# Ledger of designs, part 77: designed miniproteins, single chains, continued (3)

Each design is a single chain, and the fold is of that chain. pLDDT is the mean over its residues in the fold that is shown.

## One batch from the design tools (miniprotein)

Design m10665
Fold by ESMFold2-Fast:
Structure m10665 (fold): chain A 81 residues (1-81)
Amino acid sequence: SHHMEEAEKLLEEFEKKAKELEKRIKEARQNGDREAVNAAVEELVKLAGETMKKLKELLDDETVQKYAKYIEELFRRIVSG
């Protein structure tokens, strides 16, 4: 459906931006720049929240839970990396 296609595009945009934030977090950690790490993590939190809000408008609760689990897993991998 159109809603599913839109949701998939939102997830792709999230993944692209999350990868850029992951790179920023890794570089900041290598440099010992805790403030830069915190800033990039805050951007990732905001991005995840905005993505989830939009997904909830497009998808049923069951499908939203699947995407939420994926986003949470990716978030954990990036911030713990």
Scores: mean pLDDT 86

Design m10666
Fold by ESMFold2-Fast:
Structure m10666 (fold): chain A 56 residues (1-56)
Amino acid sequence: KIEELKKQGKEGLKKLVEMVLNSTDGALRQDYARAAVELVGREEAMKLFVEAGKKK
């Protein structure tokens, strides 16, 4: 699933961010967060996590 999301680019990145926020498993959250950082870099990934967390 993570590999397929990486191939989807921006859409896959949004799904990864949502999966991080909705997951209750710390290990899975870490894996999804790492995949997002690999796609767009740490700074952009953190920005997307903040935006998704606001829910506004």
Scores: mean pLDDT 70

Design m10667
Fold by ESMFold2-Fast:
Structure m10667 (fold): chain A 72 residues (1-72)
Amino acid sequence: FYLYEIDGDVPDGSKVYYNGKRVGEVHEGLAELQVEVDEVEVELPDGSKKKFKVKKVGDEVDYIVEAVDKVL
């Protein structure tokens, strides 16, 4: 899996889809996805779906090691 940042304000628990398949869920503006993509569809709590750009922020190992209150 890969960790992505959603390019937009998306509520926690929003479901992430790619090519009509659910691939992950949003938590704190981030989503753990099983696919490498630049854009996903997110199902918002109101039931609407919107497309958002995503940015890969690292692999699971890199995220665990480097995501420690670090500002660069």
Scores: mean pLDDT 70

Design m10668
Fold by ESMFold2-Fast:
Structure m10668 (fold): chain A 66 residues (1-66)
Amino acid sequence: SLEQIEKILAFLASLPPEQRDAVLKAIEAGIRGASDEELRQLAKELGVSYETVKKYAELGKKIAES
């Protein structure tokens, strides 16, 4: 968990600010157990692919469940 969080933070720090915010919101949605419909809406609102949002939401969920 901690090691995964550290790697995610380092990855986020390497992204442009605009992309960083999108990835953070996807991780947060995963942590709180957002529905599939909510993830699809988030992807549309942020202008990123559903696959990208789902990937980071799944990481967030795993962190929360550790």
Scores: mean pLDDT 78

Design m10669
Fold by ESMFold2-Fast:
Structure m10669 (fold): chain A 60 residues (1-60)
Amino acid sequence: GLTAAKLSRLKGFSNATKVALAGKELGLSEETIAALQAQAPGASDAELARRLRAAKEAEA
């Protein structure tokens, strides 16, 4: 599963890049990744991990 700690390993990348990399690894659609990237500015790694997991569950 995706965790905040795994996203924190991507420190130095933008939130948009973190979402793109983690979303691709989770097998999310490009539309879902783009929507999450639009909502990513200012989000913590914990918030990004939660949103990515919720999107994966919604697509499964």
Scores: mean pLDDT 76

Design m10670
Fold by ESMFold2-Fast:
Structure m10670 (fold): chain A 78 residues (1-78)
Amino acid sequence: MEVKEEVYENMSPEEAVEKLAEEKGLKILGRTELQTDEEGNPYQLFLLEDEEGNLWLASAVERDGKTIVKYAKIGKKL
């Protein structure tokens, strides 16, 4: 499974994943509540779908004025 990474500056986790979804042709299906990691950084998890019906999982973590989004294709929606 290939994990892809995108970095956004001056965006919240939600704003960064919404930007990723717009740029990559993904639809956000669901999200967790905004959480805090062990170091106090805001983070959030998202479930997305591409135009072919494949499911993607994304994690967004805000650190040092940047939001790091890691995302991977996890399978096909049934």
Scores: mean pLDDT 82

Design m10671
Fold by ESMFold2-Fast:
Structure m10671 (fold): chain A 80 residues (1-80)
Amino acid sequence: MAEDRAQSILADPETNLPQFIKDLKSEDKDVRLEAKGALYEVIKYGNEETLQLLVDALRKAGLEDYAEKVEEMMKVKFPQ
């Protein structure tokens, strides 16, 4: 469940981000779609510190396109 997954990441990003990153890279399309849904929920409800941790984890995993997307959304959500 995307919302439940996002809540877990928001509550403990350092513990939950590694598995979440693996799921975004999964060969199972349903796993990837669920993880992508959770990504948007994390962006929607995450504070600036949590979203920065997400960006750093995405870049470390080579998911640069997702990292750039999160950073652009952060500029809109936290202007200035």
Scores: mean pLDDT 81

Design m10672
Fold by ESMFold2-Fast:
Structure m10672 (fold): chain A 72 residues (1-72)
Amino acid sequence: SVDDIAQQIVDYIRQGNTQQAFQLMRQFGQDNDQSSNDQILQRTASMLTGVDPSSLSPSQSGMIIMQQMSQA
């Protein structure tokens, strides 16, 4: 599910395993439709920040995730 994928990405980022987080995101971005990818990005960013996913655009979500990975 989207929640399971988002949680896995968050867990990798929190572990400092940015390579695995990046590879997982890249794989899902290539293999899933735009809507599914947007939902994964929004849920992942929401889990990292505590902000409601509806308050985050997919592009804002991507920026948040990239920032978090650069800090790990």
Scores: mean pLDDT 78

Design m10673
Fold by ESMFold2-Fast:
Structure m10673 (fold): chain A 79 residues (1-79)
Amino acid sequence: SLKEKIKEILRKYAPEWSEEEIEETAERLAEEVEKQVPKEKHEEFLEELEKYLEENKPSLVGLEALIGIFAIKSAVDSM
């Protein structure tokens, strides 16, 4: 599932976070991606998420901003 893939990425890039924090963050991010990003773009989003986390410290605000930016880019690319 999308949530499980996000959890795996968060465990890799935020090893200092508790399992509860990872679970809650992954659930929230999965819900936002399902609402804002087309299903066919979910795998591309996961690749962008990993790239973002390689360069940026993980934070909920930053991750939510990434989803918004990706959603806008995906909408423009579909026009």
Scores: mean pLDDT 78

Design m10674
Fold by ESMFold2-Fast:
Structure m10674 (fold): chain A 100 residues (1-100)
Amino acid sequence: LSKIEKLKIEIAKKVEEILEAFEKEKDVEKALQLVKQLVNFVKEKLKEIADEKTYEEVSKKLDEKLSEFEQAAKEKDYEKALEIFKEMLTYIQEVLDKLE
């Protein structure tokens, strides 16, 4: 498997854990902690595989989306938090596809 393919598989596993916390457990605090872990994991991997400009751009956008997610979580707006998370996943997937 390529480095990007391995990263996609690891992200998919983390996403399943986050969706379970959201949809089955309705535990937004747990989902928030797992999303923070996912964002940090993606940033660490991007430092290894992406150029500095791409890393800075993606890191900034992920931090902005994470802030929006944290706000929705504090408001206990589960539907909005899930929507923001799906937007983050779409963005991460687009970034990884571009790096292949």
Scores: mean pLDDT 83

Design m10675
Fold by ESMFold2-Fast:
Formats: sequence, structure tokens, C-alpha cells
Structure m10675 (fold): chain A 100 residues (1-100)
Amino acid sequence: SILEELEKLIAELDALVRNRASATEAQLRAALARAKEVMEKIAEESKDPEVKEAAERMARTLEALLAADLSLEELKMHVGLTRLSLKDILADLKEAEKKE
């Protein structure tokens, strides 16, 4: 389920944010790359236009972040912001699934 995959991803980002003092650049970049892949799947598979647009926009943002030469502190900040954005998309996706 896309919903379960997104919930698992948010839990992984929550763990990285909690342990941010010890998080490596490789771990943070891998998390952003996984977030991009999940957003691309939601954009392809979601039938709700609002969820689709939000996921497409987030995927574009994540692509730009992954291409950027970000510092470790900037990566930590963007993982935190990504976590918040993914929680909003999860709430919208859960609402969309209830509507069918």
C-alpha cells in the first residue's frame, strides 16, 4: 500500500530528526531520495487531483534538493521540513481514500 509505504517513510524521517546530531550526509541524502521515490509513486497512482498535485510538487522540490550542493546542516533542515510536508500529504491521502 502507498499509504503504508508513506507511513513507514515518515517513521524513518522521524528517527533521523530525533537523532539529527549523529545523522550522516549519506543517511540524509538517502532519506530525501526515498521521499522522492514515494512522492513519484503517489503522483502516478493517486486519483485525487489535490494529492496528485501536492506529490508532484514535493517530488520536484526533492529532485532540486538532491541536485544541490547542500551542507550537512542544510540537509538536516530540509529532512525536517520534508517530514512535516509528508505528514500533511499523508493526512490528505487518508482523507482521499475515505472519499473513494
Scores: mean pLDDT 86

Design m10676
Fold by ESMFold2-Fast:
Structure m10676 (fold): chain A 85 residues (1-85)
Amino acid sequence: MDKVLNDAKNLLENQQGLSPLKIQAALGLLSGSQRPENTTKEAYEYLQKAIELANQGKDEEAREYLEKAAKLSPAVKEGIKIAEE
């Protein structure tokens, strides 16, 4: 958990040159951490996978994992929406 949250913070602090998908995943992780009771370990694992895929330029696969995480946690879904605005 701690590594995932630190990775999300690092992505948000270095937004210059980041893809929107990486920002969405990072905000999803931070939003999820504010409501841990409503965020499963599986949702965090999907967000980690989305960041990894986005780093590889696999944007469509990254989006699929973001959607899977959002379905598991309303807090994650809200974080992703904030990044899209």
Scores: mean pLDDT 67

Design m10677
Fold by ESMFold2-Fast:
Structure m10677 (fold): chain A 88 residues (1-88)
Amino acid sequence: LVYLSSEEVVAIYKDFRDYVEKAPDSAVNALAVSFYLGALHLGDKSALDNYVLALNGKKFTKEEVLADIDDTIAKLKKSTRKFPYKKT
């Protein structure tokens, strides 16, 4: 199990945000699934409902996903915890 600092996780989410912002609309739902699953693995249980909705075919807008990423980055910047992460 690898532990990431809040700064390392914030850097990953900033890169992901840039990727989502530049992605075509057809990719947004797949990126939403990946984002909410990742948030669940980092312990954000509030992501569960959106993860299930994405799997069941709810179409997320790019704006909704970017707003949720920005909220996650803000929460991570206030966090002092280490995040268990499996890179493989």
Scores: mean pLDDT 74

Design m10678
Fold by ESMFold2-Fast:
Structure m10678 (fold): chain A 68 residues (1-68)
Amino acid sequence: SMEEILKEAKEIIEKEAEKAKELVKQGRISRDTALNVLLASVRALSEEKKLSEEEKEELIRFAKELME
């Protein structure tokens, strides 16, 4: 279902955000770089999963909230 696809996408993005935050904590990348990488992953995943524009916008908001 579309709900299950979006949920799976959110789980993938959450794990990527955890990795990105760890790299920021280690001083390996900036927070801005981490957010840009995460948003690139959101765009790629949205295309791969064929998410609607509305679902893509929800995933972008979710990713930004994870990096706050």
Scores: mean pLDDT 84

Design m10679
Fold by ESMFold2-Fast:
Structure m10679 (fold): chain A 87 residues (1-87)
Amino acid sequence: MVEKGKEEYEKALEEGAKKLAEEAKKNGSSESEEEALEGGKILAKDIGEGINSGRARPLTEEGKEIEKEIKKKSEEAKKLIEEGLKE
């Protein structure tokens, strides 16, 4: 269960980063695809870890949905890790 939880956590952050990068490109918040993806990865990690880094949060409805999805999936993955550690 721990291995599955870690895999799901990594997957949630990776998918979230890609979605955040796509939204950043759509709203013109980044100059390049590489910059958008790097920013998306940092933001996805902050959301997943529950860090209030003071970084700009998504202002669009689509971006807010992505943030909620990352938070939900990362919390589910963390729960799987926690349950696996109890075994």
Scores: mean pLDDT 70

Design m10680
Fold by ESMFold2-Fast:
Structure m10680 (fold): chain A 72 residues (1-72)
Amino acid sequence: SAMAEEQRRLTESIIRQGQGSRNLDAARPQIEQGLRTVLGLDDEEVEEMLARARKVAESSIALGQQALAAQA
């Protein structure tokens, strides 16, 4: 059905976004330096933002995998 296809596309998009965010771990030093230099964030604020981004990535991947499993 059209609704199942749309659900699948959204799920795949969420997983892809989560994987993109996970790849940010490789660029973590550059992102930290940018946040400190450009936005003037302290170490605590930088770690908070990175922790939040990681939680979003993990949640997006988990939700996407759960939705695909429910459709199987």
Scores: mean pLDDT 63

Design m10681
Fold by ESMFold2-Fast:
Structure m10681 (fold): chain A 79 residues (1-79)
Amino acid sequence: SMKEKADELFKKAVEAYRSGNYEEAVKLATEAGDLYEKIGDFRKAAQAYGLAMRAAIESGDVEKAKEFAKRALEYVEKL
């Protein structure tokens, strides 16, 4: 299911982040967030975009980090 795919992508994003693969973590967390948004799981979408934001900060992509921060906050406001 789409939920199972999102959960697996988020799990892989967390593993990539923990191993220092920040660019991969951004990619996987963004994919998970997009799927959570599509199924209306705004709490998990916010969590996924929050991880993407942290990974973008670690990789030095400040503008991308700002974008993910705005998206995460927007989803939290929908809770």
Scores: mean pLDDT 87

Design m10682
Fold by ESMFold2-Fast:
Structure m10682 (fold): chain A 90 residues (1-90)
Amino acid sequence: AAAALRAALVEAGMSAAEAEAFVAELVARGVSPAALARLAEALRGGAPDFPEVERLLAEAGVGDLFPRLRELLIDSGVKELVAAVEKATA
């Protein structure tokens, strides 16, 4: 469950370190393995279903983490774009 969610978060644009830290926070807050698996499904394929992810986090009692998750995924996409431009112009 935790490993599947880390993989799904990395596929969705998070760094491995950010994905590890986020999953560790969910586990520390007592999110069940079943809820972690459902989150991994909602994030699978690199295209997050944000409404479903928000709902699943709220059901798990960690809905306060949704804005941070969304920010990290958006920030990772921006970082990839910036890194690609810098690599092309270096």
Scores: mean pLDDT 74

Design m10683
Fold by ESMFold2-Fast:
Structure m10683 (fold): chain A 74 residues (1-74)
Amino acid sequence: SKEIIELTFKLEDLPVSVEEFLKTLAENLPETEKVRGLKTRIVEISVNEKEKTVIIKFEIAPNSEEAKEKLLEF
């Protein structure tokens, strides 16, 4: 089974455009990354224009505390 971590960002709080922000994410957190053999990747990106938010969902292996810490640090 897979664990999903959901992060929500306000568009107004982004230091750059949404496109540049997503490009930076892709460069610093590749589609698939291994932390001590644990896989972490972006599985979904949703832009909510009404709420002016971006929701990014990350897939991590269950009980992967190291992957969780790395995602939260980003």
Scores: mean pLDDT 61

Design m10684
Fold by ESMFold2-Fast:
Formats: structure tokens, sequence, C-alpha cells
Structure m10684 (fold): chain A 77 residues (1-77)
């Protein structure tokens, strides 16, 4: 769903503003994955996937997180 992808991008930006670069990348990566499908996830599925993706994401710079968000935004269109 486009609406769900937009919500995930918003959460990625909020994580970035909070200084959580790994969580920002996790939300952005999930948004990019969902942008190519009509798949809808439950809130519980989103939370579980984001937690797992955040744990798997190495420490990254703010610039890498900002680029991940830009990629997700580009895929939304």
Amino acid sequence: SKKQVEELIKRAKEALEAGDNQKAVAYAALATELASTDRILSEEEINEMVEKLTELTPEVSREIAENAIKVAEANLK
C-alpha cells in the first residue's frame, strides 16, 4: 500500500531526527521493499521486522541513513 510506504518513510525520518541512524535505515529498507508490492503488513509485523532489521544493520552514518530514506522516497513515486 502506498499509504503504508509513506507512513514507514515518515517513521524513518522521525528515527533520523532522534539520532537513531540504524532504525532510520531499517524503516527506509522496509518501505523500499513494500513499495514494489501491494502487500500490507500489520503493526505487529512492522515492529518485528524493524527490530530485526535494526539489529542486523551495522552502525551507520547519518548520511547513509539519509540516502536510504531518499531511495525509499524515489521508489514511492
Scores: mean pLDDT 82

Design m10685
Fold by ESMFold2-Fast:
Structure m10685 (fold): chain A 91 residues (1-91)
Amino acid sequence: MIYISDEEAEEIHELAERLNTEITREVEKKLGPDAPAKEKAKLAIELIEERLKNTKDPLEQEALIELLKMFHAGGDKEIQERVKKVLEEFK
């Protein structure tokens, strides 16, 4: 069933913010501090896609999808295109 309650929506948002922090730290560890912001965003999207493929938790799946939508909203055309491809795999 695809209905999400207001309480579940808040849990998804909080989890998305936490996952964003974790993914950002992993990206910085892999690429270093001097990597361009666009390369960091591309790797973040790749890491989110990998987590989305491996998770069995529906709340984590929805949180990862929300995080991808945040990257789309704040990204340039290239980042938006990358997010669209990932979301098409999971619709």
Scores: mean pLDDT 78

Design m10686
Fold by ESMFold2-Fast:
Structure m10686 (fold): chain A 69 residues (1-69)
Amino acid sequence: SMSDIEKVLDEHNKLVDEIVEKVEPLVETASDEELEKKVDEIAEELGADEISKMTAISRVLKKREEVRK
């Protein structure tokens, strides 16, 4: 049902936001390798799925590009 889909999307977004928030302090100074490693560590701790982890990596790398402008 749509209600079930919305619940899954909300849970996914919450996990992604939490991962990104925890990695955000490192975005300016850390290497791409360090950022990916940190995302992996937090995703494992939170039990996030592969899609949520990949989404978080994408968002973190986009934030890094914005900071470098």
Scores: mean pLDDT 80

Design m10687
Fold by ESMFold2-Fast:
Structure m10687 (fold): chain A 86 residues (1-86)
Amino acid sequence: DWEKEAEEIIEKAREIVDKVLEGKANEKEKKAAEKILEIVGRVAERNRELNRRLEAGEMTEEEAEEEARELAKEAVEEIKKILEEI
């Protein structure tokens, strides 16, 4: 169940970001948070481009939904790998 796995990974990522905000994070955790935020920013930018292509008629709604889902899954896997290094 990728939804449950994604929720668990996102929760762990949030915990690391919260540690940084509370001043409790070590240097590894700070670097992990930086990488996680970069991934989040990249996903947001890619989703904006998918929406632009959908509005331009360059893809169907179903194609856009599938690409967005694949993008989210790839981002979750990248975040998971970052969390495994700390």
Scores: mean pLDDT 83

Design m10688
Fold by ESMFold2-Fast:
Structure m10688 (fold): chain A 98 residues (1-98)
Amino acid sequence: SAAYKKIVDDFVEELKKLLGVETKTNQELIDVLREALQEDKERTLLLMTVALAEAMSKHIRAHPEATQKLSADFTRIIQAANEDEDEALKLFGELLEG
């Protein structure tokens, strides 16, 4: 949905700021996250969670259903990251396209 896309776009911008990167494409961001997860998984997942919380806080009143969906989709990514980082990155890519 348009609301979901706006929240995801804000999440991406906050995440890029926290990671200190200026990526131009979704694939470049995925590549940065792959390296970050390999270097320090716990820190990377924390930064992703902080970026999500910031984005959700801006939209939760206007778009509660889209915000709840993003929260659920993100929880699946975090759970996947503990077992299979490649699956987590695949799910993250799907979230960026949704």
Scores: mean pLDDT 88

Design m10689
Fold by ESMFold2-Fast:
Structure m10689 (fold): chain A 70 residues (1-70)
Amino acid sequence: MFEELLKEAEEAIKAGNLDKAVSLAALLANMGHLEEAEKIVEQVLSKDPNNKKAIALKKVIDYRKELLKK
């Protein structure tokens, strides 16, 4: 369930496994949980602002949110 993915992502961030956290956020975004995915990505970027994987995923989430607005 998505709640389990959220817990794993937060634990990955606390453990410093930012790559795993971004991968879980990408999975959440693909499932339609854009707000939850965005929060995880922002937490990763707060610890590593130059994380290319997190930066790329944030752009995808922002784009999908714009599409839902229209």
Scores: mean pLDDT 82

Design m10690
Fold by ESMFold2-Fast:
Order: sequence, then structure tokens, then C-alpha cells
Structure m10690 (fold): chain A 69 residues (1-69)
Amino acid sequence: MSEEEQIEKLYKEIKELLEKLKEKARENNDTVLLQDVEALEKEVEKAYEEKDIGRLEWIKAYAEDLLKK
């Protein structure tokens, strides 16, 4: 997989995870989780623009961990 393909795949996967987290936050009236998701959305856009694979991988792992709880 090329670096560009890896970045695109990570970006798409993270966006899907963040949408699921926003739904979870709204259903549970969890304002802390909603704020965390909004912060992660900003970090994802920055990491994507900077082509920072390591940062995107970290964000994905963090979002997956939040969704499991």
C-alpha cells in the first residue's frame, strides 16, 4: 500500500469512527465525549493536511478505544 493510500484509508476510517462517537454522545447526553470528538475532528483535518500517518494512526486508536467503552 502506498503512503497516499494509507493516509486516505486512515482518514476515511477515522471519519466513520468519529460519526459513530457523535451518535453515541448524543444518545447518552455525554457532553464530555462530544467535546472530545469535536477536538479529534480538528486534529484529523490537521493530520490529513500534514500527511502525518503516525498522528492519524494514534487518532484512530484513540477513537476505537472510546467507541469500545
Scores: mean pLDDT 82

Design m10691
Fold by ESMFold2-Fast:
Structure m10691 (fold): chain A 75 residues (1-75)
Amino acid sequence: MDLDDVRREIQRILTENKDKVGHEVTIRVFSDGQLVGSLVVKVTDKGMEVLESRPIPDEHRGQPLRLEVKVRKVE
């Protein structure tokens, strides 16, 4: 995945999990085995709460990126 592919995939994942109240969505982004970005959100009845956001640096443009996604019930 390139950076634009990753951004589209993150939006898809968040959209698919919008209605999962009481769940936590953890997205981690890796480049060559190194963690380069992360997003952790909690889905509530009032929307998504961002618990952690680490944006991907522009220096990772043109590098292959890999996503790891974990969705878990926290209640």
Scores: mean pLDDT 79

Design m10692
Fold by ESMFold2-Fast:
Structure m10692 (fold): chain A 76 residues (1-76)
Amino acid sequence: MIPKFYLINLAYLAKKLGDEETAERFAELSEKEFNDEQIKVIEEAYKKVRELYNQGKFDEASKVLREAVEKLEELL
């Protein structure tokens, strides 16, 4: 339940930053099962992206979103 919530919020943030491709990828990941290692990646990405977005560091937030989705897809 919690990992799905973070992934949906990461998709939402990606969409707000204009990265619809990354948003769709996070939405697709929200339908998958996750282990503890993947959950940590999701939680760290969510925290970091939210911090960067709130600081107005949109380019850095977009980079973290892309790195997180690539890492999660590699762990599947």
Scores: mean pLDDT 81

Design m10693
Fold by ESMFold2-Fast:
Structure m10693 (fold): chain A 71 residues (1-71)
Amino acid sequence: SEEIEKRNLELLYEFLKEQFPRTYELLLEKYGEMSPVEAAKLFLEELKNPDNPIYQAFLEEMREQRAEEAA
């Protein structure tokens, strides 16, 4: 449903802002000021192109967080 989709996008935005700040900053640099839903949708769009800097930053932050948890 539309309500579930909106909630999932808002949760994704919160997750990105808190856990992937560099990825979020690159989204702000590329697109400017965004609503939570807009930011989440644009992030998902960026994941369609693995060669883009936003996708690459996300993978790097994922790797860094995994290393932090293993330490």
Scores: mean pLDDT 81

Design m10694
Fold by ESMFold2-Fast:
Structure m10694 (fold): chain A 90 residues (1-90)
Amino acid sequence: AEELIEEAERAFEAGDIKKAVELYIKAAEEAEEDPELLIRISKGLQKVSLYADEELLKRIVEVMARLSRSPDEEAQIAAVLALMTATAGL
């Protein structure tokens, strides 16, 4: 999961928004209940959502809605903020 987050961050820096979104989604699937990784994924997807098209925004919203149910308060807050940002783009 951590390696996928690093690759997603590099893809975003290179301007590859679709690749960044896909890598963050894969990282979220692998991260389980690691709050530090979930916070980093949520913050990354929040930034990427500002550049994402409607198709990618819908995928981000789905993932963030799932992560917003995290038992960790800080991870839950990060996911809710990312969800609000992505939904504002729809």
Scores: mean pLDDT 80

Design m10695
Fold by ESMFold2-Fast:
Structure m10695 (fold): chain A 55 residues (1-55)
Amino acid sequence: MTPEERAALAELLARYRATGSLKALHDGIVEVAKRFGVETALRVHSAALAELDAA
């Protein structure tokens, strides 16, 4: 994972933990897709789900 992908993942998880909102998670992924591309957004999304599932 690139440093940019790791930074996006960390920010996404921090926003979700601050708000508790699935909408914030979804909106964050959409912004990653717009900024870095769909493939990067899919990788960040998969990593975020793995982190949340692992507790």
Scores: mean pLDDT 77

Design m10696
Fold by ESMFold2-Fast:
Structure m10696 (fold): chain A 55 residues (1-55)
Amino acid sequence: ALEAQRRAVNAGIAEVLRAMGDAIDAWLAGKSATVTAGLTNADGTVTPVEIRMEA
């Protein structure tokens, strides 16, 4: 069913947003931060995301 796929994608998006929020908070505090997360695609594959933020 398509429902499981949508649930996985939404969970992946939420994880990326949380990781980005943590990195932004650390950067605002004057610290360098690196964010790594996975975004689940509609076909079930995972796209890795890495964002490096410098102070």
Scores: mean pLDDT 67

Design m10697
Fold by ESMFold2-Fast:
Parts: sequence; structure tokens; C-alpha cells
Structure m10697 (fold): chain A 87 residues (1-87)
Amino acid sequence: MAVEELFEEEVERRARELGTLYYAVGGFPSLEEAIEWARKWVTDTMKGIRPGDEPKTEGEKLEEERIRELGRRVYEEGRRIEEELKE
């Protein structure tokens, strides 16, 4: 039980960081929405669930596609900046 709570805390911290990043690039209208999505993403990733693995609502499918495109852009830009700083 204590281990499960520790895991949830870690998920919350990472979700807040990821949500803030996605909000900063204009991916979400509100910081709260960005954090909520990030929380689901972190939890899903840690459990090894893949997008499209389970039946989802049409709206969720469309949102996943948009988020994927945004994530691709954020990831590429972040990597480029990190590499430039390192040289």
C-alpha cells in the first residue's frame, strides 16, 4: 500500500512537469487540462498501455492524434535545444 502511494506521488510530479510543458507550447487552453492529460499519459506509459490498444471514444482518438503531433514537435525541439547546449 505504501509503495502504491509512493508511485502515485511520482506520477503526479511528472504529470505536473509534462503538463506545464505542453501548456507552454499552446497545446491546451488551461494548465489544469494539460496536467490532467499528462497524468493520464504518465500513468498509461508506466502501465505499458498503448494508444489504440483498447476501444476509445471517437473524441479521445482524435485528441490522441493531435497530442501525438504536438508531442512529436515538442520532443524534436527539446532534443535540438539540448544537443545545441551540449554542442
Scores: mean pLDDT 66

Design m10698
Fold by ESMFold2-Fast:
Structure m10698 (fold): chain A 84 residues (1-84)
Amino acid sequence: MTLEPREQELRNRILLGVAAKAIRDKSHPEAQEQAKATLRRLFPEFDAEQQALAERILAGDEAAIDRAIALGEAALAEQRARLA
């Protein structure tokens, strides 16, 4: 089932942001491991730039984590605006 490129991009940004946010929350180690597992599972569905970002998130790069969260929040807001 093929999503339009725009919807695919928004979906991937939202998923990266959700995973990065869970990994950033160091008070819930189980949630961090679940998010890392999800990110690894979705890795083949990402484009080259998103794969590079995902690798940095998994390595604990705080700048990459913050970037992914910001991109995900922006993508989620855009997706919600489409319902208005």
Scores: mean pLDDT 78

Design m10699
Fold by ESMFold2-Fast:
Structure m10699 (fold): chain A 68 residues (1-68)
Amino acid sequence: SLEELIEKLFSEDPEVRIEALKEIYDKKYWSPEIVEALVRIALEDPDLNVRSMALFLLRLYGLDHLLP
């Protein structure tokens, strides 16, 4: 579900967050809630690999302009 996916995106384990980002990519999930989560993760996530994946997805969606 969308709620479970959002919970995984904010898991304490960076590997779980990467899995959630890969699921978004594989299933082509697009929603305002996912976009908001991706922007927050790209700007604030402590793990560089997690931030890089979120930025990659935002660029694929043409939404990287939402980042400063």
Scores: mean pLDDT 82

Design m10700
Fold by ESMFold2-Fast:
Structure m10700 (fold): chain A 98 residues (1-98)
Amino acid sequence: NVNDELSTLDPESQKVFLELVTLARKLIDATAEMYNDASLASTLLEVRQEAIDRILELVKENPTSVTEEDVKKILEELLKEKLNLSDEEIEEIFKKAK
């Protein structure tokens, strides 16, 4: 349904969504690389799916006001909830993803 909803957005909103999803993917990939643990693959896939859904909702509501900081907040919440990461570990992931 994400593809169906994406097709209802104007081109500029679609571009913003794709850029923010690319950032979310980069942060999740940095998490996977930092821990190098294959057992986390399923949990990281769930984090990715939930992050994409939340980003889509934000872009649909306020496409011109959604920022990289909003994506980082979504990932911070999901990583803390699902992996029990500390603030320090999240800062290291975000630094690695730059």
Scores: mean pLDDT 82

